# Designed miniproteins, single chains, continued (2): the designs that were tried, part 42

Each design is a single chain, and the fold is of that chain. pLDDT is the mean over its residues in the fold that is shown.

## One batch from the design tools (miniprotein)

Design m5439
Fold by ESMFold2-Fast:
Structure m5439 (fold): chain A 87 residues (1-87)
Amino acid sequence: SSLEEGVERLRAAGEANLGKTHPTDGVEYLGIEVEREGSKVTVTILVRKDNKLYTFVAEADVSKGSAKLTVYDENGNKLFEEEETLE
């Protein structure tokens, strides 16, 4: 199913990046978490850049064919939000 394919794809991507540091621009990947609840899949990525913490939250709802990326600062303030259509 498209949900199972999406979850497997996200898990594979998460696993490939676990424990890796990408220091090319001062960005460190501190954590990644993949959660599934029904048709909704949430990927949370914690990064450090210039000694500041940021949380990236990617939400996909395969029943609606939609995805949303939100970026938060260390205090939980929303800095950015973008929506995409899924296939």
Scores: mean pLDDT 69

Design m5440
Fold by ESMFold2-Fast:
Structure m5440 (fold): chain A 105 residues (1-105)
Amino acid sequence: MASSKEELAEALREVLREGGYSDEEIDKAVEILEEAMADETDGFLSAEAARLFLEQTFGHVLTPEEIDALLAEALAGTDGRLDREQLVRLVRLGLEAVRRYLEES
């Protein structure tokens, strides 16, 4: 289902709030998502925009190979674009990867 950019931003806010992030950290992540979606006309996040979002939010913790693996898993069963539900899944996968990195460090 096509989501609005606002619906994608609200989904991101909800999942990060559930993950224990501060309002300031959530607002920054939403700003990064909106910047990654600047050229998108529909309420879908393209593979390129999703990659840019992951690199800017998790690239300080996750390697490019780990980001590629997360993106491939989130895009599995899609037409190459992410809706609201798929974006939430992608962010949850990214948060789990960050948590594993911190627990192994």
Scores: mean pLDDT 75

Design m5441
Fold by ESMFold2-Fast:
Structure m5441 (fold): chain A 75 residues (1-75)
Amino acid sequence: SPEQIANAEAALRLAKGLYEKGDYEEAARIFQGVVERFPDSPYAAEAYRLLSEAYEKMGQTEIAEKYRKKADELE
């Protein structure tokens, strides 16, 4: 729905801002919220990619790899 798409976009934008500031843990929480609440949105693949990058920055390489594979599956 348009509301779901708008909410996913807003959350993704907020989390990207946090990621750019180096707040990887908070950004990861919001990216995870996007993929959990809006899995079928056009933003899900990007959110999984950024979630993977955030976990990589936090030294959580196994979790990062898991989310990278999910992003790849979504095209």
Scores: mean pLDDT 84

Design m5442
Fold by ESMFold2-Fast:
Order: C-alpha cells, then structure tokens, then sequence
Structure m5442 (fold): chain A 64 residues (1-64)
C-alpha cells in the first residue's frame, strides 16, 4: 500500500524528509498515484533533489 509506505518513511525520518513526504501525501490525495510512487522511489534511493523536482512539477501541472 502506497499510503503505508509514505507513513513509514515519515516516522523513520521525522525531521529530515517532511517537505517531500508532505508533497507525496498531496499527490496521493489528488489521485496522482503513479507520480507519488515514483517520487517515493527516488527518496528511498537518496535522490532527494530529483524527488522534489518531480513532485513540484506534477503539482504545478495539476493546478494549471
């Protein structure tokens, strides 16, 4: 379950990844599960800049 993976990451890294995890939660809430999953994978691989860029891009495009 994607939501469970997000919750577990937030609990493991409460001070480090909160902005990225918040964006993933927003993507999930908006139904962008594919993008949310990709962002989550980038975070799990330590590719935080790419994760943030992907999340920001998807959220901007959704609101356009």
Amino acid sequence: DLVKRIDELGKKYPGGLSPLLSKIGELVSRGLLDVAREVLELIEEGRFVEAMELADKALKELNK
Scores: mean pLDDT 74

Design m5443
Fold by ESMFold2-Fast:
Structure m5443 (fold): chain A 64 residues (1-64)
Amino acid sequence: MSDELIKRIVQIMKDLDSGKITYDQALKQLDELEEEARRAGDDITVGTIAIVKGVILTIKRIES
Protein backbone atom coordinates (compact mmCIF):
# COMPACT_ATOMS: atom_id res chain seq x y z
CA MET A 1 0.00 0.00 0.00
CA SER A 2 1.38 3.41 -1.01
CA ASP A 3 1.09 6.13 1.66
CA GLU A 4 1.68 8.76 -1.06
CA LEU A 5 -1.26 7.47 -3.14
CA ILE A 6 -3.51 7.36 -0.04
CA LYS A 7 -2.48 10.95 0.80
CA ARG A 8 -3.49 12.00 -2.74
CA ILE A 9 -6.89 10.24 -2.40
CA VAL A 10 -7.48 12.17 0.86
CA GLN A 11 -6.53 15.47 -0.84
CA ILE A 12 -8.91 14.80 -3.77
CA MET A 13 -11.76 14.08 -1.32
CA LYS A 14 -10.93 17.21 0.69
CA ASP A 15 -10.91 19.36 -2.49
CA LEU A 16 -14.24 17.83 -3.58
CA ASP A 17 -15.85 18.37 -0.14
CA SER A 18 -14.67 22.03 -0.09
CA GLY A 19 -16.01 22.64 -3.64
CA LYS A 20 -12.53 23.28 -5.09
CA ILE A 21 -13.07 20.59 -7.77
CA THR A 22 -16.13 19.05 -9.46
CA TYR A 23 -17.30 15.42 -9.27
CA ASP A 24 -16.01 14.87 -12.83
CA GLN A 25 -12.58 16.31 -11.95
CA ALA A 26 -12.39 14.15 -8.79
CA LEU A 27 -13.33 11.00 -10.77
CA LYS A 28 -10.71 11.79 -13.44
CA GLN A 29 -7.98 12.26 -10.80
CA LEU A 30 -9.05 9.02 -9.05
CA ASP A 31 -8.96 7.14 -12.39
CA GLU A 32 -5.38 8.34 -12.92
CA LEU A 33 -4.36 7.26 -9.39
CA GLU A 34 -6.11 3.87 -9.85
CA GLU A 35 -4.05 3.18 -13.00
CA GLU A 36 -0.87 4.24 -11.16
CA ALA A 37 -1.74 1.87 -8.27
CA ARG A 38 -2.47 -0.98 -10.73
CA ARG A 39 0.92 -0.50 -12.43
CA ALA A 40 2.57 -0.55 -8.98
CA GLY A 41 0.74 -3.78 -7.98
CA ASP A 42 -0.83 -1.93 -5.02
CA ASP A 43 -4.07 -3.95 -4.81
CA ILE A 44 -5.11 -2.39 -1.46
CA THR A 45 -4.91 1.16 -2.90
CA VAL A 46 -6.75 0.02 -6.08
CA GLY A 47 -9.57 -1.35 -3.88
CA THR A 48 -9.66 1.85 -1.80
CA ILE A 49 -9.91 4.03 -4.94
CA ALA A 50 -12.70 1.80 -6.34
CA ILE A 51 -14.75 2.31 -3.13
CA VAL A 52 -14.17 6.10 -3.15
CA LYS A 53 -15.15 6.32 -6.86
CA GLY A 54 -18.33 4.31 -6.11
CA VAL A 55 -19.31 6.75 -3.35
CA ILE A 56 -18.73 9.80 -5.60
CA LEU A 57 -20.69 8.24 -8.50
CA THR A 58 -23.61 7.50 -6.13
CA ILE A 59 -23.67 11.11 -4.83
CA LYS A 60 -23.44 12.50 -8.40
CA ARG A 61 -26.33 10.26 -9.51
CA ILE A 62 -28.68 11.35 -6.68
CA GLU A 63 -27.81 15.05 -7.23
CA SER A 64 -28.55 14.84 -10.98
Scores: mean pLDDT 81

Design m5444
Fold by ESMFold2-Fast:
Structure m5444 (fold): chain A 65 residues (1-65)
Amino acid sequence: MAEEAAEKAAEAAGKAPDAATGASLAGQAIREMGATGEDARRATEMVVESPKTSPAGRAGAANGG
């Protein structure tokens, strides 16, 4: 569940014209997948760590724990 939600969120973010819109669409995709609580948290974490969403995000997440 979390991985599928993260993948859908990453795709939605990737199609957005800017980072703010991408974050909004990613959040909506996670909710639409029915991910809540822990699953939603893990999906968000995976999107932030994904090199496909942001190279800067990947570097930050690696040191953020």
Scores: mean pLDDT 64

Design m5445
Fold by ESMFold2-Fast:
Structure m5445 (fold): chain A 119 residues (1-119)
Amino acid sequence: DEFEKQGNLEEATREYTLKGLEAFKEENYEKAIEYFEKALELDPDNLVALINLGEAYIKLEKYEKAVEYYERAIKIAEKELPHLVGYLLVKLGEAYEKLGKYEEAKEYYEKAKELGVIE
């Protein structure tokens, strides 16, 4: 039954997302990444998993990986939760700044300002 499979998939995705958030709270960022990656295997467009993968990679100082996940999160958020786009642009700017890419960071901060997220 496809409906039963979908319900089990949604429950499993939720469980992995919650375990990832718990590991993140415990500052076990590697374990958080493993759980969020499992959530994305079940739901590639899971916005919570994408955002928290970006944040976990920031904590591990793996800024290029953080950029990849925030860019994916923005693409999904533009369609599903547009109010998060400004927040994600700020996070992407912060990641580019950590990479020493100050012009790219400035561009993303200006886009976030245009959306009214920052002044």
Scores: mean pLDDT 87

Design m5446
Fold by ESMFold2-Fast:
Structure m5446 (fold): chain A 76 residues (1-76)
Amino acid sequence: SEDVERLYEALMALPERSAAHLSALLAGADFEEIRRIIRGLTGLDTSGMAERDILEALRRFFEDHGLPIPETIASA
């Protein structure tokens, strides 16, 4: 998906400290909160992105960084 790749590239461009903080920010967040957090950090318009595409990009991002995957993302 184009949205998965766009979001993944934007996430990978975040500083290492922001990547680590993202895991904590998403812990316990519902999907609409996740969508807002990601928009704030990346500057991407996430309103038109499918939930599955956002979750797939985040899962791939956390796996590639060796960071713990929040339960909300892992269970989707």
Scores: mean pLDDT 78

Design m5447
Fold by ESMFold2-Fast:
Structure m5447 (fold): chain A 78 residues (1-78)
Amino acid sequence: SLEDRIVEAVREAVEAKDVQGLIDRFVELGLPREKARRLAALVEMAILGQEVTPEQIVRLTGLPEDLARRIAEVLQAA
């Protein structure tokens, strides 16, 4: 699914400790560019050791709560 591909892209960026190309990848998956930029910034914050909550993801990107929870779980493993 689209959501599974987004979660996979986040997981790969976290494992690589690299957000290069992540914005373009999110846009290719159908996210508006503004949401893609904000999501990539949150991924980078997590890689740098900052806590990112599902509530922050929803507030900054407008993504559904269920998807935000899945993303936050991956980011907590960063």
Scores: mean pLDDT 87

Design m5448
Fold by ESMFold2-Fast:
Structure m5448 (fold): chain A 75 residues (1-75)
Amino acid sequence: SAAEAAYEAALARLRAAKERFRALGDEAGVAAADRAIALLEALHARQTDEAALTAEIESFTANFDAWFAAREAEL
């Protein structure tokens, strides 16, 4: 489904961010990525409506995109 595709893409993006922070030696960045992954997994488990899940994933990723970019620029 579109919701599952969005979820898998968001997870892959967060896992990639975690590996980038790990390569940079940023333990705080790795921890933040792990928390974001846990929050996304919890959202997926709670939200059974596909349209609502897709919208919440899009909002979630937009918020974290800005934070990850700012964090990476500080390293």
Scores: mean pLDDT 81

Design m5449
Fold by ESMFold2-Fast:
Structure m5449 (fold): chain A 59 residues (1-59)
Amino acid sequence: VKVTTEQLTPEELEREAVRAAVTGKVLSQDRDVVVFELPDGSIVVFDRRTNVKTTYTPL
């Protein structure tokens, strides 16, 4: 498993979240955090409170 963390701007985070929503599926969502599963099996977490994107890539 590879974990990658990226600090984004609010605009970048929303753009990437929209892309993830189009290509993947929502695993969980609350007020500040949205979790997506991408077609390649990666899990992506968007934290709107901190504007951090975390990607978990299974190996």
Scores: mean pLDDT 82

Design m5450
Fold by ESMFold2-Fast:
Structure m5450 (fold): chain A 77 residues (1-77)
Amino acid sequence: MEELRERIARIISERRNVPFEEALKKVEELKDEEDLRVLLAVFEGTDFAFLADYAARVTGLALSPEEVRAELAEARA
């Protein structure tokens, strides 16, 4: 949990030029570990297997990690 929050806070701090401590405080408001993992995976462009599983549970659609990666790449373009 703490490691996930620190990684997310670092990304926010770097992208928005805000102090790390301020970014960390915002991330601490997220209570669910799964929400933190989703946010980190999207920001880093990693953990596509976890994102595919999460999407399948939420939408009921069977997605592969490769499909999730392609969708995120397209959304960022």
Scores: mean pLDDT 70

Design m5451
Fold by ESMFold2-Fast:
Structure m5451 (fold): chain A 65 residues (1-65)
Amino acid sequence: LSPVERLVARRYGTEVLARLEELLARHAAGESEQAVLDAARSIGLTFADLAQLRAHRARLRGLLA
């Protein structure tokens, strides 16, 4: 990737990571798994379950470290 493409990908990854952290915080605060998955879908992120969502978060954390 070019330096510009890396910067754009990192910015996008940071924004998506922030959204995933917010969704998981809502689950920790008492929202159901289904409510969290529905909220993810409303922002364009489709996951089969919370394990898939957590795996995506772990991937992004690794890329942004």
Scores: mean pLDDT 77

Design m5452
Fold by ESMFold2-Fast:
Structure m5452 (fold): chain A 69 residues (1-69)
Amino acid sequence: SLGGEAEVEQKLLAEIDKAEKQGYTELAKIARKALDIQREHRDDPELKQKLLEELEEEAREVEEKIEKE
């Protein structure tokens, strides 16, 4: 949400902590990348959205790998 940057960052921090506690290191890494994108590209929502979409593709591959293991 355009008005919820702080909430998005809090959710990403919680996601990182949860993934690390569960031992899903690659998911934690993806969540950290998402947090960095949110922080770095605050003034460029279009670029931010494109980078997050690319990261979602990476997340899908990691989730598929976890499901197969």
Scores: mean pLDDT 76

Design m5453
Fold by ESMFold2-Fast:
Structure m5453 (fold): chain A 74 residues (1-74)
Amino acid sequence: SFDDLPIEKQKEVALENAKKTAEKRGWKVIDMSPIIDEDGNVYAVVVALDPNGTPVVLLIDGKTGEILEERRLP
């Protein structure tokens, strides 16, 4: 189970899940970082380019790879 993994392994899995989610959408990952909230939930912040080359910032659930927030930069 994800929750039974050491925190460093949870971060690694979160980044793998985030990369898979972005790549499935045809987005090019530029940068990724894991974050942990005060409740111990693990997320990934992804900076990616969409198919038109527009930068997008994603907050992704580390366990599921679900996109929780999407922000397009002007």
Scores: mean pLDDT 83

Design m5454
Fold by ESMFold2-Fast:
Structure m5454 (fold): chain A 79 residues (1-79)
Amino acid sequence: SAEELEKKLKEIAEEARKVAEEKGIEAGFNYMLEKVKELFPELSEELDEIEKRAKERNDYLGGEMAIAHLMASKIEEAK
Protein backbone atom coordinates (compact mmCIF):
# COMPACT_ATOMS: atom_id res chain seq x y z
CA SER A 1 0.00 0.00 0.00
CA ALA A 2 1.01 3.66 -0.37
CA GLU A 3 1.02 4.07 3.43
CA GLU A 4 3.41 1.12 3.95
CA LEU A 5 5.66 2.46 1.18
CA GLU A 6 5.67 5.97 2.70
CA LYS A 7 6.60 4.47 6.10
CA LYS A 8 9.51 2.47 4.63
CA LEU A 9 10.80 5.49 2.70
CA LYS A 10 10.58 7.67 5.84
CA GLU A 11 12.61 5.07 7.79
CA ILE A 12 15.22 4.97 4.99
CA ALA A 13 15.42 8.79 4.94
CA GLU A 14 15.81 8.98 8.74
CA GLU A 15 18.57 6.34 8.72
CA ALA A 16 20.32 8.05 5.77
CA ARG A 17 20.32 11.29 7.80
CA LYS A 18 22.01 9.51 10.73
CA VAL A 19 24.62 8.01 8.36
CA ALA A 20 25.23 11.48 6.87
CA GLU A 21 25.69 12.98 10.38
CA GLU A 22 28.24 10.29 11.33
CA LYS A 23 30.05 9.66 8.01
CA GLY A 24 29.18 12.59 5.72
CA ILE A 25 26.57 13.40 3.11
CA GLU A 26 28.08 11.06 0.44
CA ALA A 27 27.69 8.06 2.80
CA GLY A 28 24.09 9.09 3.59
CA PHE A 29 23.32 9.38 -0.14
CA ASN A 30 24.86 5.94 -0.82
CA TYR A 31 22.80 4.38 2.00
CA MET A 32 19.56 5.89 0.64
CA LEU A 33 20.41 4.84 -2.94
CA GLU A 34 21.15 1.22 -1.94
CA LYS A 35 17.95 0.86 0.15
CA VAL A 36 15.77 2.40 -2.58
CA LYS A 37 17.30 0.08 -5.22
CA GLU A 38 16.33 -2.87 -2.98
CA LEU A 39 12.70 -1.62 -2.85
CA PHE A 40 12.51 -0.75 -6.58
CA PRO A 41 14.88 -2.94 -8.63
CA GLU A 42 12.87 -1.82 -11.72
CA LEU A 43 14.20 1.74 -11.12
CA SER A 44 17.84 0.64 -11.11
CA GLU A 45 18.62 2.45 -14.40
CA GLU A 46 17.13 5.77 -13.22
CA LEU A 47 18.86 5.42 -9.83
CA ASP A 48 22.21 4.68 -11.54
CA GLU A 49 21.76 7.92 -13.54
CA ILE A 50 21.11 9.86 -10.31
CA GLU A 51 24.24 8.29 -8.74
CA LYS A 52 26.37 9.17 -11.78
CA ARG A 53 25.24 12.82 -11.75
CA ALA A 54 25.70 13.18 -7.98
CA LYS A 55 29.28 11.86 -8.24
CA GLU A 56 30.16 13.92 -11.36
CA ARG A 57 28.81 17.14 -9.76
CA ASN A 58 29.87 16.29 -6.19
CA ASP A 59 26.22 17.15 -5.33
CA TYR A 60 24.95 14.42 -3.00
CA LEU A 61 22.25 16.67 -1.54
CA GLY A 62 20.94 17.16 -5.10
CA GLY A 63 21.16 13.38 -5.52
CA GLU A 64 19.00 12.82 -2.42
CA MET A 65 16.46 15.35 -3.74
CA ALA A 66 16.34 13.51 -7.09
CA ILE A 67 15.71 10.20 -5.28
CA ALA A 68 12.97 11.87 -3.17
CA HIS A 69 11.28 13.22 -6.33
CA LEU A 70 11.36 9.78 -7.99
CA MET A 71 9.94 8.17 -4.83
CA ALA A 72 7.12 10.75 -4.62
CA SER A 73 6.07 9.65 -8.13
CA LYS A 74 6.06 5.98 -7.01
CA ILE A 75 3.95 6.77 -3.92
CA GLU A 76 1.44 8.54 -6.20
CA GLU A 77 1.30 5.46 -8.49
CA ALA A 78 0.67 3.19 -5.44
CA LYS A 79 -2.50 5.12 -4.49
Scores: mean pLDDT 84

Design m5455
Fold by ESMFold2-Fast:
Structure m5455 (fold): chain A 69 residues (1-69)
Amino acid sequence: LSSGELTHIDQTLQLAKVPQVHHEQLIADAADFVDSMKSGFRLQSSDPVVPGLIKLAIDMTLIDYRATS
């Protein structure tokens, strides 16, 4: 993930009122998901599906966090 993408994830977690102490772990989980999908499908960062994968990663990370909290 780019620095801009990481900032966007962190900002989204802040808006969702996720405690700051959990941001580091949740950002790592979201980044791993996006990188795994990019690697598996050999996607470029400019590919039009990538923004959708980032959104999905954030959504899944928040769902998992809320399910385990």
Scores: mean pLDDT 68

Design m5456
Fold by ESMFold2-Fast:
Structure m5456 (fold): chain A 56 residues (1-56)
Amino acid sequence: MEAAERAAQAVREGKPLEAAKILLDAGSTPQAASEAARVGYQGGDALEAFRRALEA
């Protein structure tokens, strides 16, 4: 939960690469982290997407 919230905040600040790094450091796969960041950038539910990426 903490990592997903930090990644969502990074996307809100216009730092999608930092969001991807947070997800990777938390154990997400590169593919899942990339997809979650893309959803967040396009105005989807970034927090929910990042929680799902960490579960994958």
Scores: mean pLDDT 73

Design m5457
Fold by ESMFold2-Fast:
Structure m5457 (fold): chain A 91 residues (1-91)
Amino acid sequence: GPSLAEFQEALATTDNPGARLLARIHLLEQDPSAENQLELARALEEIAERLQELLESQEAEEEKRQAAEELIEEYRRKAEEAREQAEKLLE
């Protein structure tokens, strides 16, 4: 699989929020620090925001709209969990 160095380079150069999220998950697995938890939360929030913008800009059929809304809520929930873990690590 990709090396740690390849994930770090991707974070510096990629405009793809999905690639950024995967890199942040990998960095957290290698170093479960408060900083990596907070950066994971930010990556999850970025994906949720982009999905929300896509949902607002497109005429999606109801089933796809509901699926997108559920996915947005899941990413926002996971972001809140990551922020809570970061706060616990800083205490």
Scores: mean pLDDT 75

Design m5458
Fold by ESMFold2-Fast:
Structure m5458 (fold): chain A 86 residues (1-86)
Amino acid sequence: SAERAADQARIDAGIARLEDAAKRLEELGKKSTPEQSKAYNAGAKDVRDMAAAARERRDDPPLALSLIAMGLGAATAYEIIAKSLE
């Protein structure tokens, strides 16, 4: 249905945002201290795990979108934590 197609498009866009956030964290880690790099890499992994979970829950759009929102929040939190490690 058109509604189902729209829900899947929103989930795909959200997953793409998580993949971009994970890549950004990895790139920040490459330019950081060893302690910061560890935090950035842990964040990238957790964000990718949330993207994978959202893919597995495509049949439950509210849950998939919640996982995407949680993953984006995690990316922001890890960036803040990593930047505090000087």
Scores: mean pLDDT 89

Design m5459
Fold by ESMFold2-Fast:
Structure m5459 (fold): chain A 103 residues (1-103)
Amino acid sequence: MSEVMAKAMTQIPYYMRKSQEGKVEEILQDLKSQYQQAQQNGDEDEVESIILIGRHALRAAGLIPEEIWEKHEKDREIAAKDSSYKPSTEISDYVIEVLNSVK
């Protein structure tokens, strides 16, 4: 695990808590800023860490469509049994779309 990903993992509980407290808009604005900066810098590890945080924050807020979450859970179950399995990008694409829709 990269140092960037390790730091992101420590931030997930914070963002999940803020989402549960109804502060999801503040979280999304912060994550959008970080996402745009990481993309401009070509920092793929940072982009992945922001998407990971966003996924957990949005799920905690109840903002991920059930169909997308169920597919993600199924992909994770398959990947746990087959390390060569490449999960769908649908949940990551959804997180990116939400971040891009933030004002």
Scores: mean pLDDT 79

Design m5460
Fold by ESMFold2-Fast:
Structure m5460 (fold): chain A 87 residues (1-87)
Amino acid sequence: SEEEQKEREEEQKKRAEVLAAMMASKDGQEGLARLIDEITERFKKLRAEDRNKSLDVGLLLDLYIAQREGDEEKAEELRKEIEELEG
């Protein structure tokens, strides 16, 4: 629907704005480096366990954003989604 398209566009815009803001500061760049390290370690773990499980980089980014914004409720919800995908 048009409402679903608009909501998805707003989510993508928010992600882009947060990424741009993180890239504009040293603290933000260090945060991005830590996120990349976490993604890399999770990917290595899944590969080492020979599991045909999904790694959703978008969910990991959303979790990082929620943690940075102090949204504990959203962070817990995102952790559950990631755990269901990774098992």
Scores: mean pLDDT 73

Design m5461
Fold by ESMFold2-Fast:
Structure m5461 (fold): chain A 60 residues (1-60)
Amino acid sequence: MIHIIITDQKIPGEVNTSLPGILRSIGIPVQEEKLTAEAAEVRVKELKAQGNEVLIIQSD
């Protein structure tokens, strides 16, 4: 399953499962979604088209 992290701000550094908590702790609002690989590809494309930064963490 693909775990994606969505924000409207540029994210520096490495992507991992603790990143949403870190971003929230420094005041950056983030959303999390867990999707199948195919759904994640479509969702990432849509979110980037809307001006969002999207990070992908592959889990499971």
Scores: mean pLDDT 69

Design m5462
Fold by ESMFold2-Fast:
Structure m5462 (fold): chain A 82 residues (1-82)
Amino acid sequence: SEARKLALEKGELLSFESFYQGDYLIEVAVAKNPDGTYTVVVSVYKDGKLVSQREGTASSPEELGQVAVQLVNEVLKEVEKK
């Protein structure tokens, strides 16, 4: 998993989730950075190929859900245009 791999490179892995949206496999990984911020990585696959990836930063745990939703919406919008 590219999302999980990148999150592990940033810091402590807090969560990893994967789900399907039509033909796309979406992965969301969250890591706590050494500086106390958080990294959210979203990776999207189609037919086993990485087709889109986004990364975002949250300053607090309370922002994590908003950042994750925003990134998922951005990657889906990009892949659905193709």
Scores: mean pLDDT 83

Design m5463
Fold by ESMFold2-Fast:
Structure m5463 (fold): chain A 72 residues (1-72)
Amino acid sequence: DAEGVAQKALEAYEKGDKSRAANYFTAGALLAVGYEIEGDTEKARRAYQALADVAEKIGDTESAAYWREKAA
């Protein structure tokens, strides 16, 4: 799920694999958008919240703000 993929992005970042972290973050974002397009607003909201939390933890405050707005 997108939440799990977002957590894998954080794990990869913490291990220093920035390329893998970016790939997981992108995959999580695509899944979140997919849920929104499908009309699964609850899954989309949770996915956007997970992306925002990971972005905050890695210091990407602009992306975090963007994803939090999407989650609202």
Scores: mean pLDDT 82

Design m5464
Fold by ESMFold2-Fast:
Structure m5464 (fold): chain A 90 residues (1-90)
Amino acid sequence: AARPPPVAGGNFLSDEEIEKLIEELEKEGRFKDAEILRLYSRYVEATDGAERQAILDEMAELLGLDRATSTDGQILEEVVRRVNEAIKEY
């Protein structure tokens, strides 16, 4: 089974911190990273499996990953890696 992806510090950002980070990423021209952060925020807040699967499909498309050959864990690992890198910069 795929392990839950870690986020830096073990906690996810507040809505205000997420919005601020998205704005900073967009100001730096990092539009793809900003969208990945939006999707990851939606994923963490999702309360059902169907919604999470739909968000994973969107994440895979943005990352250029083949959803049919990529595991949920592989998609989430790449997303969390990018989110953690963004958090460390700001």
Scores: mean pLDDT 73

Design m5465
Fold by ESMFold2-Fast:
Structure m5465 (fold): chain A 118 residues (1-118)
Amino acid sequence: MTREELIARLAEKVGLSPEQVRRLAEIFGLTEEELRHLVELLDAMDANDPEAVIEAFRKLLGGTTKYGEPVTERQKRKVLALQVLVHLKRGQEDAALAIAEWMGVTPEELAELRELFA
């Protein structure tokens, strides 16, 4: 599956245009592999399969963080992207923007997200 096919699948799942998801992926710096893992996780959530959700989430993070091991900034960015997408999927655009702000996106990135959802 290409980057464009992954963007189209995410757009369908969260009720955005492919162009909006492409811009969101650029803002969060998501790779094709990370987009693939996000699609798998949203698919597992739609299936209401807790085991599949846990496994997909592990893949997204690149494995489980052990006690005392620091979470990378890249892992934080992937979790932020997931939370924004989940809130958008629920029609909660204001909550998606609030979580992005709370998790420390720059004022410039937050302004781009606001324009994207307007």
Scores: mean pLDDT 72

Design m5466
Fold by ESMFold2-Fast:
Structure m5466 (fold): chain A 68 residues (1-68)
Amino acid sequence: MEEDVRALEEMFDVARQLIAEGKVPEAQRLIDAARQHLDSLAAEGRLTPEQYERLRARIDELKAEVEK
């Protein structure tokens, strides 16, 4: 569980870096991949409710940053 959370947080950091570099299409693909990974972990029961809500909020923030 902790390793899965860390992997998602690393994906978020990379997505932010891609946005900062102007690589919006790459950032969008990574955000979508992170969302799918989050949904898979939640479906497998590998996240606590608190972890799920926190990680989902981070994904929503990143999606808002890349939407035009």
Scores: mean pLDDT 80

Design m5467
Fold by ESMFold2-Fast:
Structure m5467 (fold): chain A 87 residues (1-87)
Amino acid sequence: MAKELAEKTVALPKEEQEKLLEEAEEALERLDELSEGVVSEEAKELAREALEKAVEGLKAALEGNKEEAVEKLTEALLLLREAYELA
């Protein structure tokens, strides 16, 4: 379940959370390149929203706001799954 994965993510050591944040920020910056071959504009928009929520969630986790982090990361995972299904 997406929520369970989000809860596991906020329980990771700070170093691992920082790596995930860097990865998410890089993916967001390079989204056009990473989504090369995706023909659905809707799928690209959902992927962008998912990455934005992932960045917000990871920042909240690093700031110690676990409740907000779990909410944002859960939303990010659900949006990313929807984007993948539409691609």
Scores: mean pLDDT 78

Design m5468
Fold by ESMFold2-Fast:
Structure m5468 (fold): chain A 97 residues (1-97)
Amino acid sequence: MTVDVVLEEIIKKYKDKLSPEVLEKLLQLMFESGVQALVAGVSKVFNDLEGVKEALLKQAELGEEAAEILKEAGVPEEDIEALLEAAEESRKKAEEI
């Protein structure tokens, strides 16, 4: 799973329990991670391996930032772990390029 997809599922699950300020921040991070997923896909089509690597690393960073916000907001560790695993997967894929 990509960071944007995992984060979207967490937001949908907890939207009624999160403050509007936290929701706005998480939606921004979700949008930005989705943009990086698109950039990675486009870069791959054009054989821009450096662009793919940079986009995957940015997705990992955005996922890690969202995980910290969710932890402070009291979201269960199980869902936070899924997001951190998605972020680590993006980092590992970047390292293999």
Scores: mean pLDDT 86

Design m5469
Fold by ESMFold2-Fast:
Structure m5469 (fold): chain A 74 residues (1-74)
Amino acid sequence: SMSEEEKKIRLKILEIIAEVAELHEKYGLSEKEAEEKIIEKLRELSKEVDKELLLKMVSEMTGESVGKIKKKLK
């Protein structure tokens, strides 16, 4: 089962995705621009939460490997 900390991080990731989806709909961001904004916001979140748990949650939610996500957040 998911820990309380993992649930909190997951909710923060979902909030980032929802915010960028709204920007995409309202301002017509390209798919690439939307991805760049998600990465930027995840990079900022990584300063506030456990980075290993963040990478794990993003990996589980996206299906991308932890290593690939870690490179994007550099």
Scores: mean pLDDT 84

Design m5470
Fold by ESMFold2-Fast:
Structure m5470 (fold): chain A 79 residues (1-79)
Amino acid sequence: SAMEYHRKGEEAFKQGDYKTAAINYLKSVVLDPTFTESKAFAGEALQKLLEKNPDDEKVKEAMRLWALGNFEEALKLLQ
């Protein structure tokens, strides 16, 4: 369910695994586009991931797609 992916995202984020966090939050939003918290936290996880590697072009493109609401395409780039 969307909630299960959200919870997995929260756990990964707490552990500093921002890639796994972003993937799980995006999976949550793909299943439920109205899940506002998962959408917001996907953006935060992507931002943290970029802070670790500022030159990561796939993460930059995933953030652009996330900002446009293209959550499935953002998710594909991270997997």
Scores: mean pLDDT 88

Design m5471
Fold by ESMFold2-Fast:
Structure m5471 (fold): chain A 72 residues (1-72)
Amino acid sequence: EKEKKEKELIENARKQVEKARSYLDAGDYEKARKYAAEAIKTLNSLENPTVEQLELMAEAARIYLEAKEKLA
C-alpha cells in the first residue's frame, strides 16, 4: 500500500514537472511557477528520495526560480 502510494506521488510529481516545463517554454510563467511549486511539495513529502527523485526536485526548483524571475 505505501509503495503503491509512493509510486502514485512520484508519477504525479513527474507530470507536474512536465507541465511546468511546458508552460515555461510557452511563456506562461504563472502556471509554470504553480506546477513547479506543486511538484516540489509532492517530492518533499518523500522520506528517502532516490537520486532520480532528487534530480526531479532540482529540475522543479530550477523551473520555479526561472518563472519567478520572469514574473518579477
Scores: mean pLDDT 81

Design m5472
Fold by ESMFold2-Fast:
Structure m5472 (fold): chain A 73 residues (1-73)
Amino acid sequence: ISDEQIKEAVEEAAKTLPEEHRQLVLEVAEQNEGSSASDVLHAVHDALVAAGAPEADISRALGILLEKLKAAK
């Protein structure tokens, strides 16, 4: 899976979130550029949990991210 595919997957997941959490997710993805898909997924999850995002929003965003990452592989 390419860095471009990971970035696109993160951007799609971020679209499902409120603006403040969307910006956070995009920044976390930028900071983890060049990392594995699993490392990016873990970093996004940890950032949303630390930010106090609702469980429903976390589950939705991570579900989309995981689906896109699996489809890209």
Scores: mean pLDDT 78

Design m5473
Fold by ESMFold2-Fast:
Structure m5473 (fold): chain A 82 residues (1-82)
Amino acid sequence: MEEEKLKEKIREFAQRYARTPEEAENIYDFLLKLIEEHPELRKKLMEVLESPDANVASIAEVLAETLGMPREEVVRLLLEAK
């Protein structure tokens, strides 16, 4: 149940951030793959996505901390996800 809620929040984020349906699909798939490979992200992403302050920057910060890369690079990967 909580995992399905997280997936729905990720879909909402992807739709909000993406400019096209194809970009939204790519962002969604990218984030789902990251969560599958890094289960520890599930709790952190849920907390951020449920926050009223949730935005691209806050999501990118959580991903950057987990992946060990700069926040701006994560934002770029989200836009360029294939």
Scores: mean pLDDT 72

Design m5474
Fold by ESMFold2-Fast:
Structure m5474 (fold): chain A 80 residues (1-80)
Amino acid sequence: EEITRSLFLMMAGSSRSFAERSKDPGQKRVFTLLSEGARALAEGDTEKALELFDQVLKDPSASEDDKKFATTLKKKAEEL
């Protein structure tokens, strides 16, 4: 479980880095949502994480890979 938390924190950091480096407002928004969602999971805030991942899935700027990643994290959150 501590390993899982560390993985979520790593994912949050990576998504934050992508958000900061993105020049596209839509893609920056998607990476910010992924970062915040992953951090919420690391902090045990499953409800907030699910809400943020749902926002990624509904965002027209989210790539297929972004949506697949959000779906995977949402599934993990629902299993917690």
Scores: mean pLDDT 77

